# Designed miniproteins, single chains, continued (3), part 65

Each design is a single chain, and the fold is of that chain. pLDDT is the mean over its residues in the fold that is shown.

## One batch from the design tools (miniprotein)

Design m10392
Fold by ESMFold2-Fast:
Structure m10392 (fold): chain A 89 residues (1-89)
Amino acid sequence: GEMEELEKRLRELELEIGVLEGLRLIVLGIAKLTKDKEFLHKQLEKLLEKVKELLREAEELVEKGIKEAEELVKRAEELIKEIEEELSK
């Protein structure tokens, strides 16, 4: 049913946010080793756009009654904040 499809989408987004969290750490590590601020900003901006899109999809799941997506919304908001803080440096 429709609810099973929404639950599958939630699991896909949970995997995606985990990948995006990992990519942030990799990008920060590369930038620290290379001291390449241009690379850091370019990659973080791309990552920020992907996390914002994921946040929109997670919010839609909450609106459709998938309460478990509220934790995904929180994770996406936290990741956005961390990326924006790095971009402000």
Scores: mean pLDDT 88

Design m10393
Fold by ESMFold2-Fast:
Structure m10393 (fold): chain A 79 residues (1-79)
Amino acid sequence: SAEEHFARGKRLLAEGRLEEAREEFERAIELDPNYAEAWHNLGGVLYALGEREEAREYYEKAIELDPEYEEAKSALEKL
C-alpha cells in the first residue's frame, strides 16, 4: 500500500539512506498521488540530496493537496 511505502521511506530517511528513501516515497505517490505527506517527505529527501528546485516543486505539490500543511509551508520558507 501507499502507507507501507511511506513508512519504509521514513525509516530509510531516518537511517540516512536517501536514495532508497526517495524510491519508497516515489512509490507511495505512484499508488496515491493525493498523499500530501509523501510529497512533503520526498521534497525533504530531494533537499537533503542538494536538489533544491525539485524539493520546492514537491513542497508546493504538498501544499496544493493540503493548503493547511504547516510543515510544507515552513520547508518552502527555509529553501
Scores: mean pLDDT 89

Design m10394
Fold by ESMFold2-Fast:
Structure m10394 (fold): chain A 55 residues (1-55)
Amino acid sequence: SLDDLLAAVRAMDPAALRAAVRLIRTETLSPEQRRRLAEALGISVAELEAAARGE
């Protein structure tokens, strides 16, 4: 679940989390889910989407 993912991301180092985000299909997430994930990672929603695209 998203809550399980958020708990896991809080326990990992930021570089590993950003790499893992590339495997997440952010287009399947609601706007509020994308915002919460970006907040947990300490990045913007735009950066989250760029990381998911491998940018």
Scores: mean pLDDT 67

Design m10395
Fold by ESMFold2-Fast:
Structure m10395 (fold): chain A 77 residues (1-77)
Amino acid sequence: MALEEAERLVEEAEKLREQGAELYNQGDWAGAAELYERASELYLEAAKMVTGERREELERKAEQLRELSRLLRRAAE
């Protein structure tokens, strides 16, 4: 079902976000940025499968991670 699929994508996105934070703590800014961008993409995919406040929440999480990824890529240069 679409809802079950959306929850799986959110779970995957959360795991990637945690892995990204781990790389950030290790000083791997470029690696962290890549994982945060992938997590953002999964949140956006999940958002397409839900409606209302849940969709808005997932879209906000995706935007936040995409912006963070962009900042970290600049910091890695």
Scores: mean pLDDT 85

Design m10396
Fold by ESMFold2-Fast:
Structure m10396 (fold): chain A 65 residues (1-65)
Amino acid sequence: MFSSEEIAEIVLEAVESGDFSKIEKLIEEAKKLGDESLAAILEDALKKAKENPEGVKEGLKLALE
């Protein structure tokens, strides 16, 4: 199971690069494993990162310091 810190690092990398493929791949893997809770968390994180990339980037950088 992914930690909140691991999810935060993946989201931060996606926002900084503009490449959400890693998050999308993890959502697909979570769905294949039947982990609907993890898939929902990752889908919510992806949505928020796309809606407010600068705010998400700032918040995650503070959390990962």
Scores: mean pLDDT 76

Design m10397
Fold by ESMFold2-Fast:
Structure m10397 (fold): chain A 61 residues (1-61)
Amino acid sequence: ELKKLEEEVKKIKEEGERAYRALQIFNDLKKRNEWDKIKQIDAESGNDWEKREELLLKYEE
């Protein structure tokens, strides 16, 4: 559920630097209108936050 995920993400942001960085990259992709890339990452990661984080970080590299 989205609300539960938002609460979990907020907690992770306070404790984990990687999760926060991945969210910054996600926001950068949104700002650049790279919606096709966002959809691809979401499709590959599903509900696996760790995999989604890894995929987002690769886009910065």
Scores: mean pLDDT 72

Design m10398
Fold by ESMFold2-Fast:
Order: C-alpha cells, then sequence, then structure tokens
Structure m10398 (fold): chain A 64 residues (1-64)
C-alpha cells in the first residue's frame, strides 16, 4: 500500500543522502550505512511487490 511506498522511498532518500555525505567526508562507515539503507528501501519495495502488497506500477514508480 501507500504506507509501504512512503517507507521505501524514505529509506532510499535517507540512504542516498548518507552516501553523499560519506563520500564528501571520505567516511567509509557513513558510505556503508548509506548503501545499506538505500538497498533496504529498494528491498522493502521489491518484497511488497512480490508479496502482492503493491502493484507493479506502484513498484516501478517508487523504485525509479
Amino acid sequence: GQATIDQGLALRAEGLELLKSGADAGDPALIAKGIGLTLQGIGLLLDAWLSGEISKAEFSAASS
């Protein structure tokens, strides 16, 4: 549903922001955390689509 899309997008956005911050600072721990959150967000959206919680169209829109 929309809540899962919102959560997946929020995790992806947070992950990308941490990855940028880590890259700028040369902080491998922050880069690793950013990558992890980005993948967690995408994984949440993918799992929701595969489990039938969200449609393919919703997954495509949220993951693009």
Scores: mean pLDDT 80

Design m10400
Fold by ESMFold2-Fast:
Structure m10400 (fold): chain A 59 residues (1-59)
Amino acid sequence: MMDDILQSGLSRRQNAVRHHSNDSLIDATVDGLNDWGLTDLGDQTRDDANQRRLDSLLS
């Protein structure tokens, strides 16, 4: 089932973002998710990154 792959991908994404914390890594993650056909997760990852940036700037 797809769910195991999605959870595994999300865990790797969380670890990578936490470790490197930069837009280029987020872009690479989104690109990877899109290659797997997980466009929804890719869009969510991008939105989360943008929201974090805005929150840091506005809050």
Scores: mean pLDDT 64

Design m10401
Fold by ESMFold2-Fast:
Structure m10401 (fold): chain A 68 residues (1-68)
Amino acid sequence: SEEAVETLRELIDSLLSQGVITEEEYERLRKLLEEDPAKAAEELSKILKEKGMNLTAEAARRIAERLR
């Protein structure tokens, strides 16, 4: 879904702006978003879980399910 891809893009941009993810994580996620949006959402979910952001990680996982 184009809408789900846009939601994921906005989330990734917001997380960088808030300092939640690093510039290196941002670049990796943006490349994945162009190649495989579902994989980008899955990787974002893993990164957020490692940072203790469990609710946002679950939101990213749900986006991954919508992109499959």
Scores: mean pLDDT 85

Design m10402
Fold by ESMFold2-Fast:
Structure m10402 (fold): chain A 50 residues (1-50)
Amino acid sequence: AALEAGLEAWRAEDLAGAIAHFEAALAADPDNALARDLLAGARATAAARA
């Protein structure tokens, strides 16, 4: 659920929302590699645009 919400936010260009959803997903499952990778990607994209 949180991963899908994060991907939807990212698709809508809401990087802050995407980061928040991926952080929630990783907090619920700390060994979720997909959530970790998506969070890293979203943060890198946001930093590059800042």
Scores: mean pLDDT 79

Design m10403
Fold by ESMFold2-Fast:
Order: C-alpha cells, then structure tokens, then sequence
Structure m10403 (fold): chain A 99 residues (1-99)
C-alpha cells in the first residue's frame, strides 16, 4: 500500500497535476495527504495518458479501501509522505525559477 501510494505520487508529479508548474506542486501535495488522493493522482496521470500511473493509483486506492482510513492517516504522518510533498514543492520552485 505505501509503496503503491508513493509511486502514485511520483506519477502525479510527472503528470503535472493538471498541466502546469503550479498545478504540479499542488497535485503532489494533495496526493501526499492520504489514500483518497490516489484518485486525484489517477486523474492527473490521465493528462499524459499513462495506464501505468492509473493502474498504480487504482491499486493504491484499492489497498487503502481494504485497510481503511487508518492507513491513510499513517501515510499522511509518515516521513515518506512529507518527502513527496517537499519534492513537489521543490519541483514547482525550480520550474518557476527556471522559466
């Protein structure tokens, strides 16, 4: 579950979370807050047409549903989720500065 959620977050970063540097950072941050955000990652991945990203997000959401909101809460508190959010913010800042 955690590994699949992490990959879903990575795909959200790559997909640009709806098509821009600012959108990318926001999308990954949203994906990092819990298991429900896996659906948002799947929508963001749709922009690039990535079946792999969609499948990973679907599996993460499925495992999250089986283990309930407790896993989502634990993921939100974990350092891995914090790292994903931090990475997204750094990517957004770099994109803005490199413009």
Amino acid sequence: AEELAERAREEAVRAGAGGGAAGGAAGVAAAGVGGAAASAAALAAGRRGGEEARELAREAAREGAEEGGELGAKLAKSEEVKEASRRAKEAGVRGAEAA
Scores: mean pLDDT 52

Design m10404
Fold by ESMFold2-Fast:
Structure m10404 (fold): chain A 80 residues (1-80)
Amino acid sequence: MSVGEHNLLAGLAKIALDLLEEGYSPEEAAKHVRRIGDRLEADGVPGARQAAEEVSKLVEEGKIDELKRLRDEHFAAART
């Protein structure tokens, strides 16, 4: 269901933002996110690779505000 996909996007967006905060370049952060998505998909999490590709593109395009929206939308819902 779409809720599970939103959880993947939010989690991967948080990881990407954390990497950028630690001084990784957008290219490096995107590579790490794609690698995590491949690993999750191999471990039986459907759609993880697709979610990682979406987040990686946002990182490479410098769309930090969209990454923050993905992260905060999920975490706001979880905290209600």
Scores: mean pLDDT 77

Design m10405
Fold by ESMFold2-Fast:
Structure m10405 (fold): chain A 66 residues (1-66)
Amino acid sequence: SAGSAGSAAALFALEGDKARAIVEGNTVTGEGNGHTVTGKADSPEAARRAAELAAKNVPGLEVEFR
């Protein structure tokens, strides 16, 4: 869905800096490159999956699960 895709895309936009992603329920909040992005996934599992995928592809991304 657009929500899940938006979460993943937003996290990839943080590439190249000391980025952080916070996953709370189905919401992912990412910070990096002087920006803050928030995305909502279809489910908590989708949010975690998006954050984990981003962590694999964005060097230095720290992920916090709540």
Scores: mean pLDDT 68

Design m10406
Fold by ESMFold2-Fast:
Structure m10406 (fold): chain A 61 residues (1-61)
Amino acid sequence: MTLEEILKEAERALERGDLERAQRLLLEAHRRWGETDLSPEQALEFDRRVTELATRFQRLG
């Protein structure tokens, strides 16, 4: 699963209220984020999406 796929799955898990799956996917996304060679545009977009999803997770949990 790519970083993009992990983030989309985390978003879907949050939308379904599956907090356990969302937490696991966000942890995996953070791990791969540090290991992924991203373009500046991709880096900005993924940082924004990870921050947004983490904030939503905190509000729901």
Scores: mean pLDDT 73

Design m10407
Fold by ESMFold2-Fast:
Order: structure tokens, then sequence, then C-alpha cells
Structure m10407 (fold): chain A 70 residues (1-70)
């Protein structure tokens, strides 16, 4: 059985995925926002302690950096 603490961690990962996904969608529509979005995600990553959520945020930063370089 999944514990309430594990459910809270799953919610945290899901929220990170939603947040990163929204920022990536916005970046594809308006690339001028990418530097601000990278700064925001880096700040979020620095405060994040959940390793799965950290992986999601790190991938989003890498994706934004790739979009900025294209």
Amino acid sequence: MISEEELDREVEVAMAQIYAGVLLRIARRDPSLIPEQIAELRARLAAETNPEARAVLARAIAELEALAAA
C-alpha cells in the first residue's frame, strides 16, 4: 500500500512535471522568456529536496537551454 508520505512525494513530482511542462510550452511560443524561465527553474531546483522532482527540473532547464541555442 502506498503511504500518505509517498503520496505527498508523488504529488510533489507531479507538480514539478506540470510546472516544467507549462514553462516549456510558453518558451516554444515566446523564446524571449527563456532566460527568465531558466532562472526560475534554477531557483526552484536549488530549493528542491525530492530527487525525482530535481531530475524533472534539471531536464526542463536542459530543454530550455537547447531551445535558446537553436
Scores: mean pLDDT 80

Design m10408
Fold by ESMFold2-Fast:
Structure m10408 (fold): chain A 68 residues (1-68)
Amino acid sequence: MVAIETEIDMAMYLLKGAVYKLAGDLEGAKEAYEAGIEEARRAAEEYPEAREVAEEGIRVFEEMLKEL
């Protein structure tokens, strides 16, 4: 199911960003969170059933970017 796949992909980008942030690599964290946002946007565009999951993920990534 595309919505579950989108959620897993977003979770992986969130984890990568968190690892980079903990390592002090703020640019790596930023790139990971931005990649997560782009992935979520693409999923929402192509698969309406993934839209709600993607929108929640984008909000989380945007908050993480502000915390950098």
Scores: mean pLDDT 78

Design m10409
Fold by ESMFold2-Fast:
Structure m10409 (fold): chain A 62 residues (1-62)
Amino acid sequence: MERERAVLYAASGIMLAAAEFEGASEEAKEAFRAAMEAAKAGDLERAREEFERGVALYNADL
């Protein structure tokens, strides 16, 4: 299904923008970029893992 892929891509992009604005770590930003890349490739498992990693790093940075 394309919907989960689109949602993960959009959510990761929004979180990347938030991470840039708040000055989160480069590691958090890289995780969200990796999630977007995985979502574009159709690797939903990796996209979810990278998104969750990004959220954890983002929360730890703030």
Scores: mean pLDDT 80

Design m10410
Fold by ESMFold2-Fast:
Structure m10410 (fold): chain A 104 residues (1-104)
Amino acid sequence: SLEERIAALERDVDAFSEEFKNKYEEMKKKASPDLQKRIEKSYKIFEEGVEEIRRLLEKARQHYENGDEETAERLLDEAQFRLNLLKFYFDVEFEVYKRLIEKE
């Protein structure tokens, strides 16, 4: 159901948020001061991305509760697409920082 899809994506967003927070905190412990500042800027961008996805999911839930299933589904699909992109970019950036830390 659409309600189950919204709830599942809310859980996926929370799981991803926890994952990148933990990975960035571990990277910062091993990084130089200059690299720590770069990691912190990246972390803020991902936090803002997660917040935007959460806003889309909140809007999707509101539209679903008001009987506008078409708008709810569109917003849910947009949130899923944004989460998939954010995960992809996180994996790329994490590997870059990991390699930079290993070279220090």
Scores: mean pLDDT 88

Design m10411
Fold by ESMFold2-Fast:
Structure m10411 (fold): chain A 56 residues (1-56)
Amino acid sequence: MSPFERARQAVREGDLETVRELAPELSVDELEQLGVLAVILGREEIAAYLAELARS
């Protein structure tokens, strides 16, 4: 499974630690896509983390 697919699964599970581990392997576009998914799923902490990373 790609880092992006692993990160998507972690967002679905609410696993912030796995998202943090995988985030350095992701493009800005992938981080933005994960942020949208986190918002849709109500994963507020993960959504905030991904938004800050994509902005940096």
Scores: mean pLDDT 84

Design m10412
Fold by ESMFold2-Fast:
Structure m10412 (fold): chain A 72 residues (1-72)
Amino acid sequence: MLSPTERRVLGALALHGEMTARELAERTGLSVSTVSRALRRLEARGLVSRDPRTGRYSVTEAGRAALAAGPP
């Protein structure tokens, strides 16, 4: 299961599209360090992908499936 922080970060990416860790922190109200740790865990599990040119993260197909598996 996704942690509440991971779900919030992944959900924001799914809703708003590609964002940097800083943009995610501003959007979610979390600190950049909290968002960065969540993004590293999500990337390690293949749920997000990072563009090395822009530093922006996007949700993968697996990430969308993980969000859909959450409670209604």
Scores: mean pLDDT 81

Design m10413
Fold by ESMFold2-Fast:
Structure m10413 (fold): chain A 90 residues (1-90)
Amino acid sequence: LSKELQSEVTKSFLIMLLTLAKKAVEKGDLEAAIALLDSAIAHIEKNRDLFDPELAERVLELLREAKRAAEAGDAEAAIEKLDEAIELLS
């Protein structure tokens, strides 16, 4: 796969993971949401070379904030940060 195609596939995969995390938060399954967020964070860290550096940094910041909110039981804050991250990746 070309780097460009790998970037597109990676972004699509991340949007899917974050959408699943958002659905988990909406259902009150914060443990599942945190696991999905950890997977998304790890995937971005491993594939940083496929992203614009500013985009990667901002998305990682939002995902870490979403994880912190989920760990605190703040579903509203977690969903807000997830929506922002999905929008940036779209």
Scores: mean pLDDT 86

Design m10414
Fold by ESMFold2-Fast:
Structure m10414 (fold): chain A 73 residues (1-73)
Amino acid sequence: MLSETQLKARLIAELTTIYLEDPSFDIGAFSKMPLEEQIAKLRELINDPSASPEMKAAAKAALETLEELKKRL
């Protein structure tokens, strides 16, 4: 099982991938959002028909990481 530190590192990597696909994605602003809003935003991104396959994959991975972090709070 991954530690909280490893999950946070994974999340940062996943969010960085989203930022590289769409520079308008503000990682700092996203990180300040409530956890439920972070999850909702990632679900919207996964379902966005204009998003690249790479961005959707990164958003899906980030969502899985956030759901694991939520279980540990």
Scores: mean pLDDT 80

Design m10415
Fold by ESMFold2-Fast:
Structure m10415 (fold): chain A 72 residues (1-72)
Amino acid sequence: MMEQEELKEKIDRLKKEAEELAKEGSDIKTVNSVLNYIDMAELLIDGSKQDQEEVREYGKKAEELIEEMKKK
């Protein structure tokens, strides 16, 4: 099973969700935090297995912030 491809798909999805929230006028500070986590994840996604674990952490943080923004 290609765990790296699943991580990449998740990060791509989160990036699109954050960009849509930015277009809708969501809190710019939170959007910027999400985009920063996504940028860090994209930088590490093709790296070592340790880098892939960091990608999971950044993805989790981005996802939690996106869900927070979606609540209102």
Scores: mean pLDDT 78

Design m10416
Fold by ESMFold2-Fast:
Structure m10416 (fold): chain A 91 residues (1-91)
Amino acid sequence: MEEEARKRREEILKLIKERNGYTPSLEQQLHILEIVLKLLKAYRDWAEWVLANPPPLVTPKFLAELAAELPQIDRDIKLTEVEISIIRKEL
């Protein structure tokens, strides 16, 4: 997990530097990741709520697809939390 988070961060920073001609500060990187984490958690909470309280007329296929997304969202949350932890140690 930590090594995956580190590699993902390095790749993203290289792309940003190549495209924009500058590397975001650690504080800017932290701020962006904290926003991403909030969005991922909000989506996860919404998805759990929908699965526990299915709206009328929602299809079984939609619920199955939503349930299938949760493990991927959980992994993304964990990776983002690890990236935030790494940046905080560097500040």
Scores: mean pLDDT 81

Design m10417
Fold by ESMFold2-Fast:
Structure m10417 (fold): chain A 63 residues (1-63)
Amino acid sequence: MTILEKIAEKTGVSLETVRKIVRRIRELGLDLSSAQIKEIARENGVSVSTVRKIIKEYKKLRE
């Protein structure tokens, strides 16, 4: 199971959406501002809480 598949399972978000969000996180870095999180949420049609959960799970799996 890939890291992205694990995040999709834990967050209940589609693998495609997780892939897009994780790509954005890699571009911007893991220390995202509230404004950047809001932008990612808007771009992907998900809540800010969903983006924060994806960041948390991605950070766990990268450690």
Scores: mean pLDDT 78

Design m10418
Fold by ESMFold2-Fast:
Order: structure tokens, then C-alpha cells, then sequence
Structure m10418 (fold): chain A 59 residues (1-59)
């Protein structure tokens, strides 16, 4: 069970890193399209990933 939890944690961490990269790419695209300001982009990137995703879904 501990070994399974450790494997799941490592897999989730790798998936989280991939999601973070995609989310940052979306933020950069929104900035390039003039949909958000540079200050908004910086605030979004400073947010925890979960809050960042929730804010992007509202746009």
C-alpha cells in the first residue's frame, strides 16, 4: 500500500508538471492575444495550479 501510494504520488507529480506547462502556455497565449494584461498574467502564474485553472475557466 505504501509503495502503491508512492508510485501514484510520483505519477501525479509528473502529470501536474505537464498540466502546469500547458496552463502557462495558455496564459501566454491569452497575453499575446490581448485578452489579459501582463499584471493579470503574473498574478495567474503566482496562484496555486488549482486556483489558476479555476480562474482560466471563468475567462
Amino acid sequence: SLEELQRRRKRLEAQRAKIEALVNEMIDSLLDDGKITPEQAERLKAMPLEERLAELQKL
Scores: mean pLDDT 82

Design m10419
Fold by ESMFold2-Fast:
Structure m10419 (fold): chain A 81 residues (1-81)
Amino acid sequence: RPPAPDLALTPEAIAALQKAVEAVRNGDLEKAVEYFLEALREIARAHGKEAAQRFADYLIEVAEGPLGEAVRKAKEEFEKL
């Protein structure tokens, strides 16, 4: 299990992550993927693409069920950019 990344998340990244978690809770996985992708873009803007990839990998490892699925799909879309 990878260690938690020591990342100072921006307010924009935190807001996107909160919206993504709410979308998962509401069963809106399409919106969750969009919000996780936005969070990864904000992390990449502040800390670089590799930091965003490490953060996504950490979330995939620690998140269960639909949350982990949404992060995996967001990472796949982020990798295409």
Scores: mean pLDDT 80

Design m10420
Fold by ESMFold2-Fast:
Formats: sequence, structure tokens, C-alpha cells
Structure m10420 (fold): chain A 60 residues (1-60)
Amino acid sequence: KESLSQVHRERVFGLVAQGKSVKEISQELGLSQSTVSQHLAVLEEKGVVQKLPNGKYQLV
């Protein structure tokens, strides 16, 4: 599909559900940590994930 950003964001969401860190998600998907953080910021704005004080994300 031409919407690779959407596909990556869906995979990031699934890995957050598994309790993966930003680093683990970036390694699993072959993306940079900055790209993963960008997708997580979009998901946080949508209210489906939240950032914890330790920098890890989890489902809302």
C-alpha cells in the first residue's frame, strides 16, 4: 500500500499493547526511534496510548 505510515502506526500500536519500549519497537519494525516516537505521538493525540513517567507507552 502507498500508506506505509498508517501500516507502521498500526504495528506500533500492537507492540505498545505487548508492553514494548520505543527501542524494542524500533528494532522490531526496522524504524528509527524518532519515527516510532512520531507514531506514538499521533496515537497519544488520538487518546489510544499514554506516556508513562519512565518514558514507556501503554494503552489507555
Scores: mean pLDDT 77

Design m10421
Fold by ESMFold2-Fast:
Structure m10421 (fold): chain A 96 residues (1-96)
Amino acid sequence: SMKEEAEKALNRAELALGVAEGLLGIVEGVIKLLEEKGLDTSELDELRERLEKAIEEARELLEKAREALEKGDYEEAKRLAEEAERVLAEAGVGAI
């Protein structure tokens, strides 16, 4: 069923988003510890910015995917969810 495929894709993308948000929290925590010690954070600041942008884009795509699912547009919901997974994967957050 296309509905089941869309729901499965949405669930995978939501899990990937959760992993990305968890990773962002870890990166932010490490940056804070390094800053307190006066150590360089440049590479982690770049990773943080990349993760923040990917998370924002993925959240917008997932909101649209949920709206499409509610409207019965299962093909569009699946496409948007898969696009969200791709955005997160390209930022270095691999699909589980």
Scores: mean pLDDT 87

Design m10422
Fold by ESMFold2-Fast:
Structure m10422 (fold): chain A 85 residues (1-85)
Amino acid sequence: KERVEKLKRIADNLYRIGKSFVEAARKAKEAGKEKAYQKALDMARQVIRSLENLAKEAKKLGDEEAYKYIQSKIDELRRLVEEVE
């Protein structure tokens, strides 16, 4: 199950990076730094797109377990982005 574990590990790393950008956006918003806030949100959205591409790859490989796992991370990150918007 080497491929599934690798895809999950990549997803976990992307999710962690995405969460860091959401946190940066939250702090920028609290500090009234509009440009920094917008940049951090854009970066978080780019991470979501990277996760979506990873999910598409998992689906092409027929890996339902990895696909569902990656989709759950996408859903979680989208909720975090919406909470800061």
Scores: mean pLDDT 87

Design m10423
Fold by ESMFold2-Fast:
Structure m10423 (fold): chain A 60 residues (1-60)
Amino acid sequence: SKLELLNEISNALATEDKEKLKEVASKLPEEAKKLVEEFSKEEVTSEKILELIEKLAEIL
């Protein structure tokens, strides 16, 4: 479900689990996948994770 995907993404980012992030990202629409990939290149803070999750919630 959408909520489960968002939870998996937020957890993978918070724990820096790159393998899990790739797995979950592969299940996302292309536009959402690109957002996650661009985000992962930047410094990951809890505030930025929340902003990403909000944007993904709008797209998904």
Scores: mean pLDDT 77

Design m10424
Fold by ESMFold2-Fast:
Structure m10424 (fold): chain A 59 residues (1-59)
Amino acid sequence: SELLERARRLAEELRRLGLSDVGEALLRQTEEAIRRGDLEKAEEVVRQAERALESVRRS
């Protein structure tokens, strides 16, 4: 799944920043949404994490 691959890449970046617990939560939320067939929610979760990570990078 494209969304799951994106979530895994984000989780790895979060781990490198010392936020491994946040990355694990992101993966669980994305996997759960996909399992339920809620692709819209899965995409929203991934996009929110991408925006948050972008904000951290610019700090």
Scores: mean pLDDT 82

Design m10425
Fold by ESMFold2-Fast:
Structure m10425 (fold): chain A 71 residues (1-71)
Amino acid sequence: IEEIKEKIKELEEKIKELEEEIKELEEELAKETDPIRRTALTLRIVGLEIEIELLKKEIEKLKKELEKLEK
């Protein structure tokens, strides 16, 4: 049970790191005037958003497992 809680915390921390990276890329995108570089930044942001979504699904799976073990 505790191991699952620790894993959830690790994944939540990873999501925060990726969200911070997205914020940095969004700031770069706001300052970027070149359309090619803007497209590259947008694609990087989308890739990170997909990664976050996958991690959130992992957390949900672990939370359901934890709920079954605690109840």
Scores: mean pLDDT 82

Design m10426
Fold by ESMFold2-Fast:
Structure m10426 (fold): chain A 87 residues (1-87)
Amino acid sequence: MEEEEKRVKELKEKLKKNPNDASIYFELAREYLRLGKFDEAVKAYEKALELDPNPSAEQYKTLAEIYGLRGEREKAAEYWKKASELS
């Protein structure tokens, strides 16, 4: 069976009760980033931005950094551009 950190499990349980809560997805993305699970971090962060009606430049910068850590330079550059346009 796949092992997950307790914090990730707690956040997933919160999502079962609140499946469209952007803030829980942001917390989940940050925990995946801490665990080095960059694929899961990106997916959670993108879902959080989709649910947030007012994403900030800082949120786009964080996503750009995650894509950079994954070696996806073109996607990282695109999100840096989005962050710059909101600044």
Scores: mean pLDDT 78

Design m10427
Fold by ESMFold2-Fast:
Structure m10427 (fold): chain A 70 residues (1-70)
Amino acid sequence: RGALRRRFIAQAHTLTKTQGSIAYLLLTAPRPLTVAELAERLGLSQATVSRHLRALEARGLVERTPEGYV
C-alpha cells in the first residue's frame, strides 16, 4: 500500500479523469472491487473500465487479486 500510494501521488497529474475516479474508488473501498462493480458505480462499460485498469496496473497504481482490484 505505501509504495502504491507514493506512485499514485507522484503520477496523479498524468491520470485521466476516468482513471482518477477508478483510483479514488479503489483507495476508499473497504475491499477489492471487481470490474463489474467499478463499471456499475461509474456508469461505464466493463470494456472501458478494463482498459483503464490495465493502464493503471501497468503503471503500478493498482493490483489484481482473485477478489478484484485494489
Scores: mean pLDDT 74

Design m10428
Fold by ESMFold2-Fast:
Structure m10428 (fold): chain A 51 residues (1-51)
Amino acid sequence: SSELEELKKKIEEKVQEVKAKGAAKDHKGTLQAIAEALRLIGEEFDLKLKE
């Protein structure tokens, strides 16, 4: 599988983690998951722009 497809899947997993931690009122974990999701989104944009 391509790196872009793998990153997209990881981003989707992090979005679900944010939702789960938010529902559990784990504010620190929610913020950490958001930061990790943003990092992965940046990597996805970099791969899409490498043409």
Scores: mean pLDDT 80

Design m10429
Fold by ESMFold2-Fast:
Structure m10429 (fold): chain A 55 residues (1-55)
Amino acid sequence: DLDKLLEEFDKRVKEIARELGELQKKEGLSPEEVFERFLEKVEELAKELGKEYLE
């Protein structure tokens, strides 16, 4: 179900962004490092959800 995949992806991306915002405050990460970690986590999430729902 594509709609369910997109809903789960949106929810998880928002969770990742929220968690990285907290880590930035706790660990003093630069905005560049936060953005790089965000992209890595989103890419991994897309791969997992794609395999689960599209493969």
Scores: mean pLDDT 80

Design m10430
Fold by ESMFold2-Fast:
Structure m10430 (fold): chain A 60 residues (1-60)
Amino acid sequence: MNDETLQRVKLSEPATKAAKETFDKLVKENPPKNYEEFLKIVEKATEAARQALQQQLQQS
């Protein structure tokens, strides 16, 4: 049996992985030198997570 917490974690796992991979890749390629650059990386990681969630919802 999956409780609500476990189901939420399972649903967010692909998004979390996509965000983490995108963030790590962008930081490795262009490490942020200031706060504005850091926010742009976070924004791109968030967008990757959103796309992963949207793709998963379409498959369901």
Scores: mean pLDDT 71

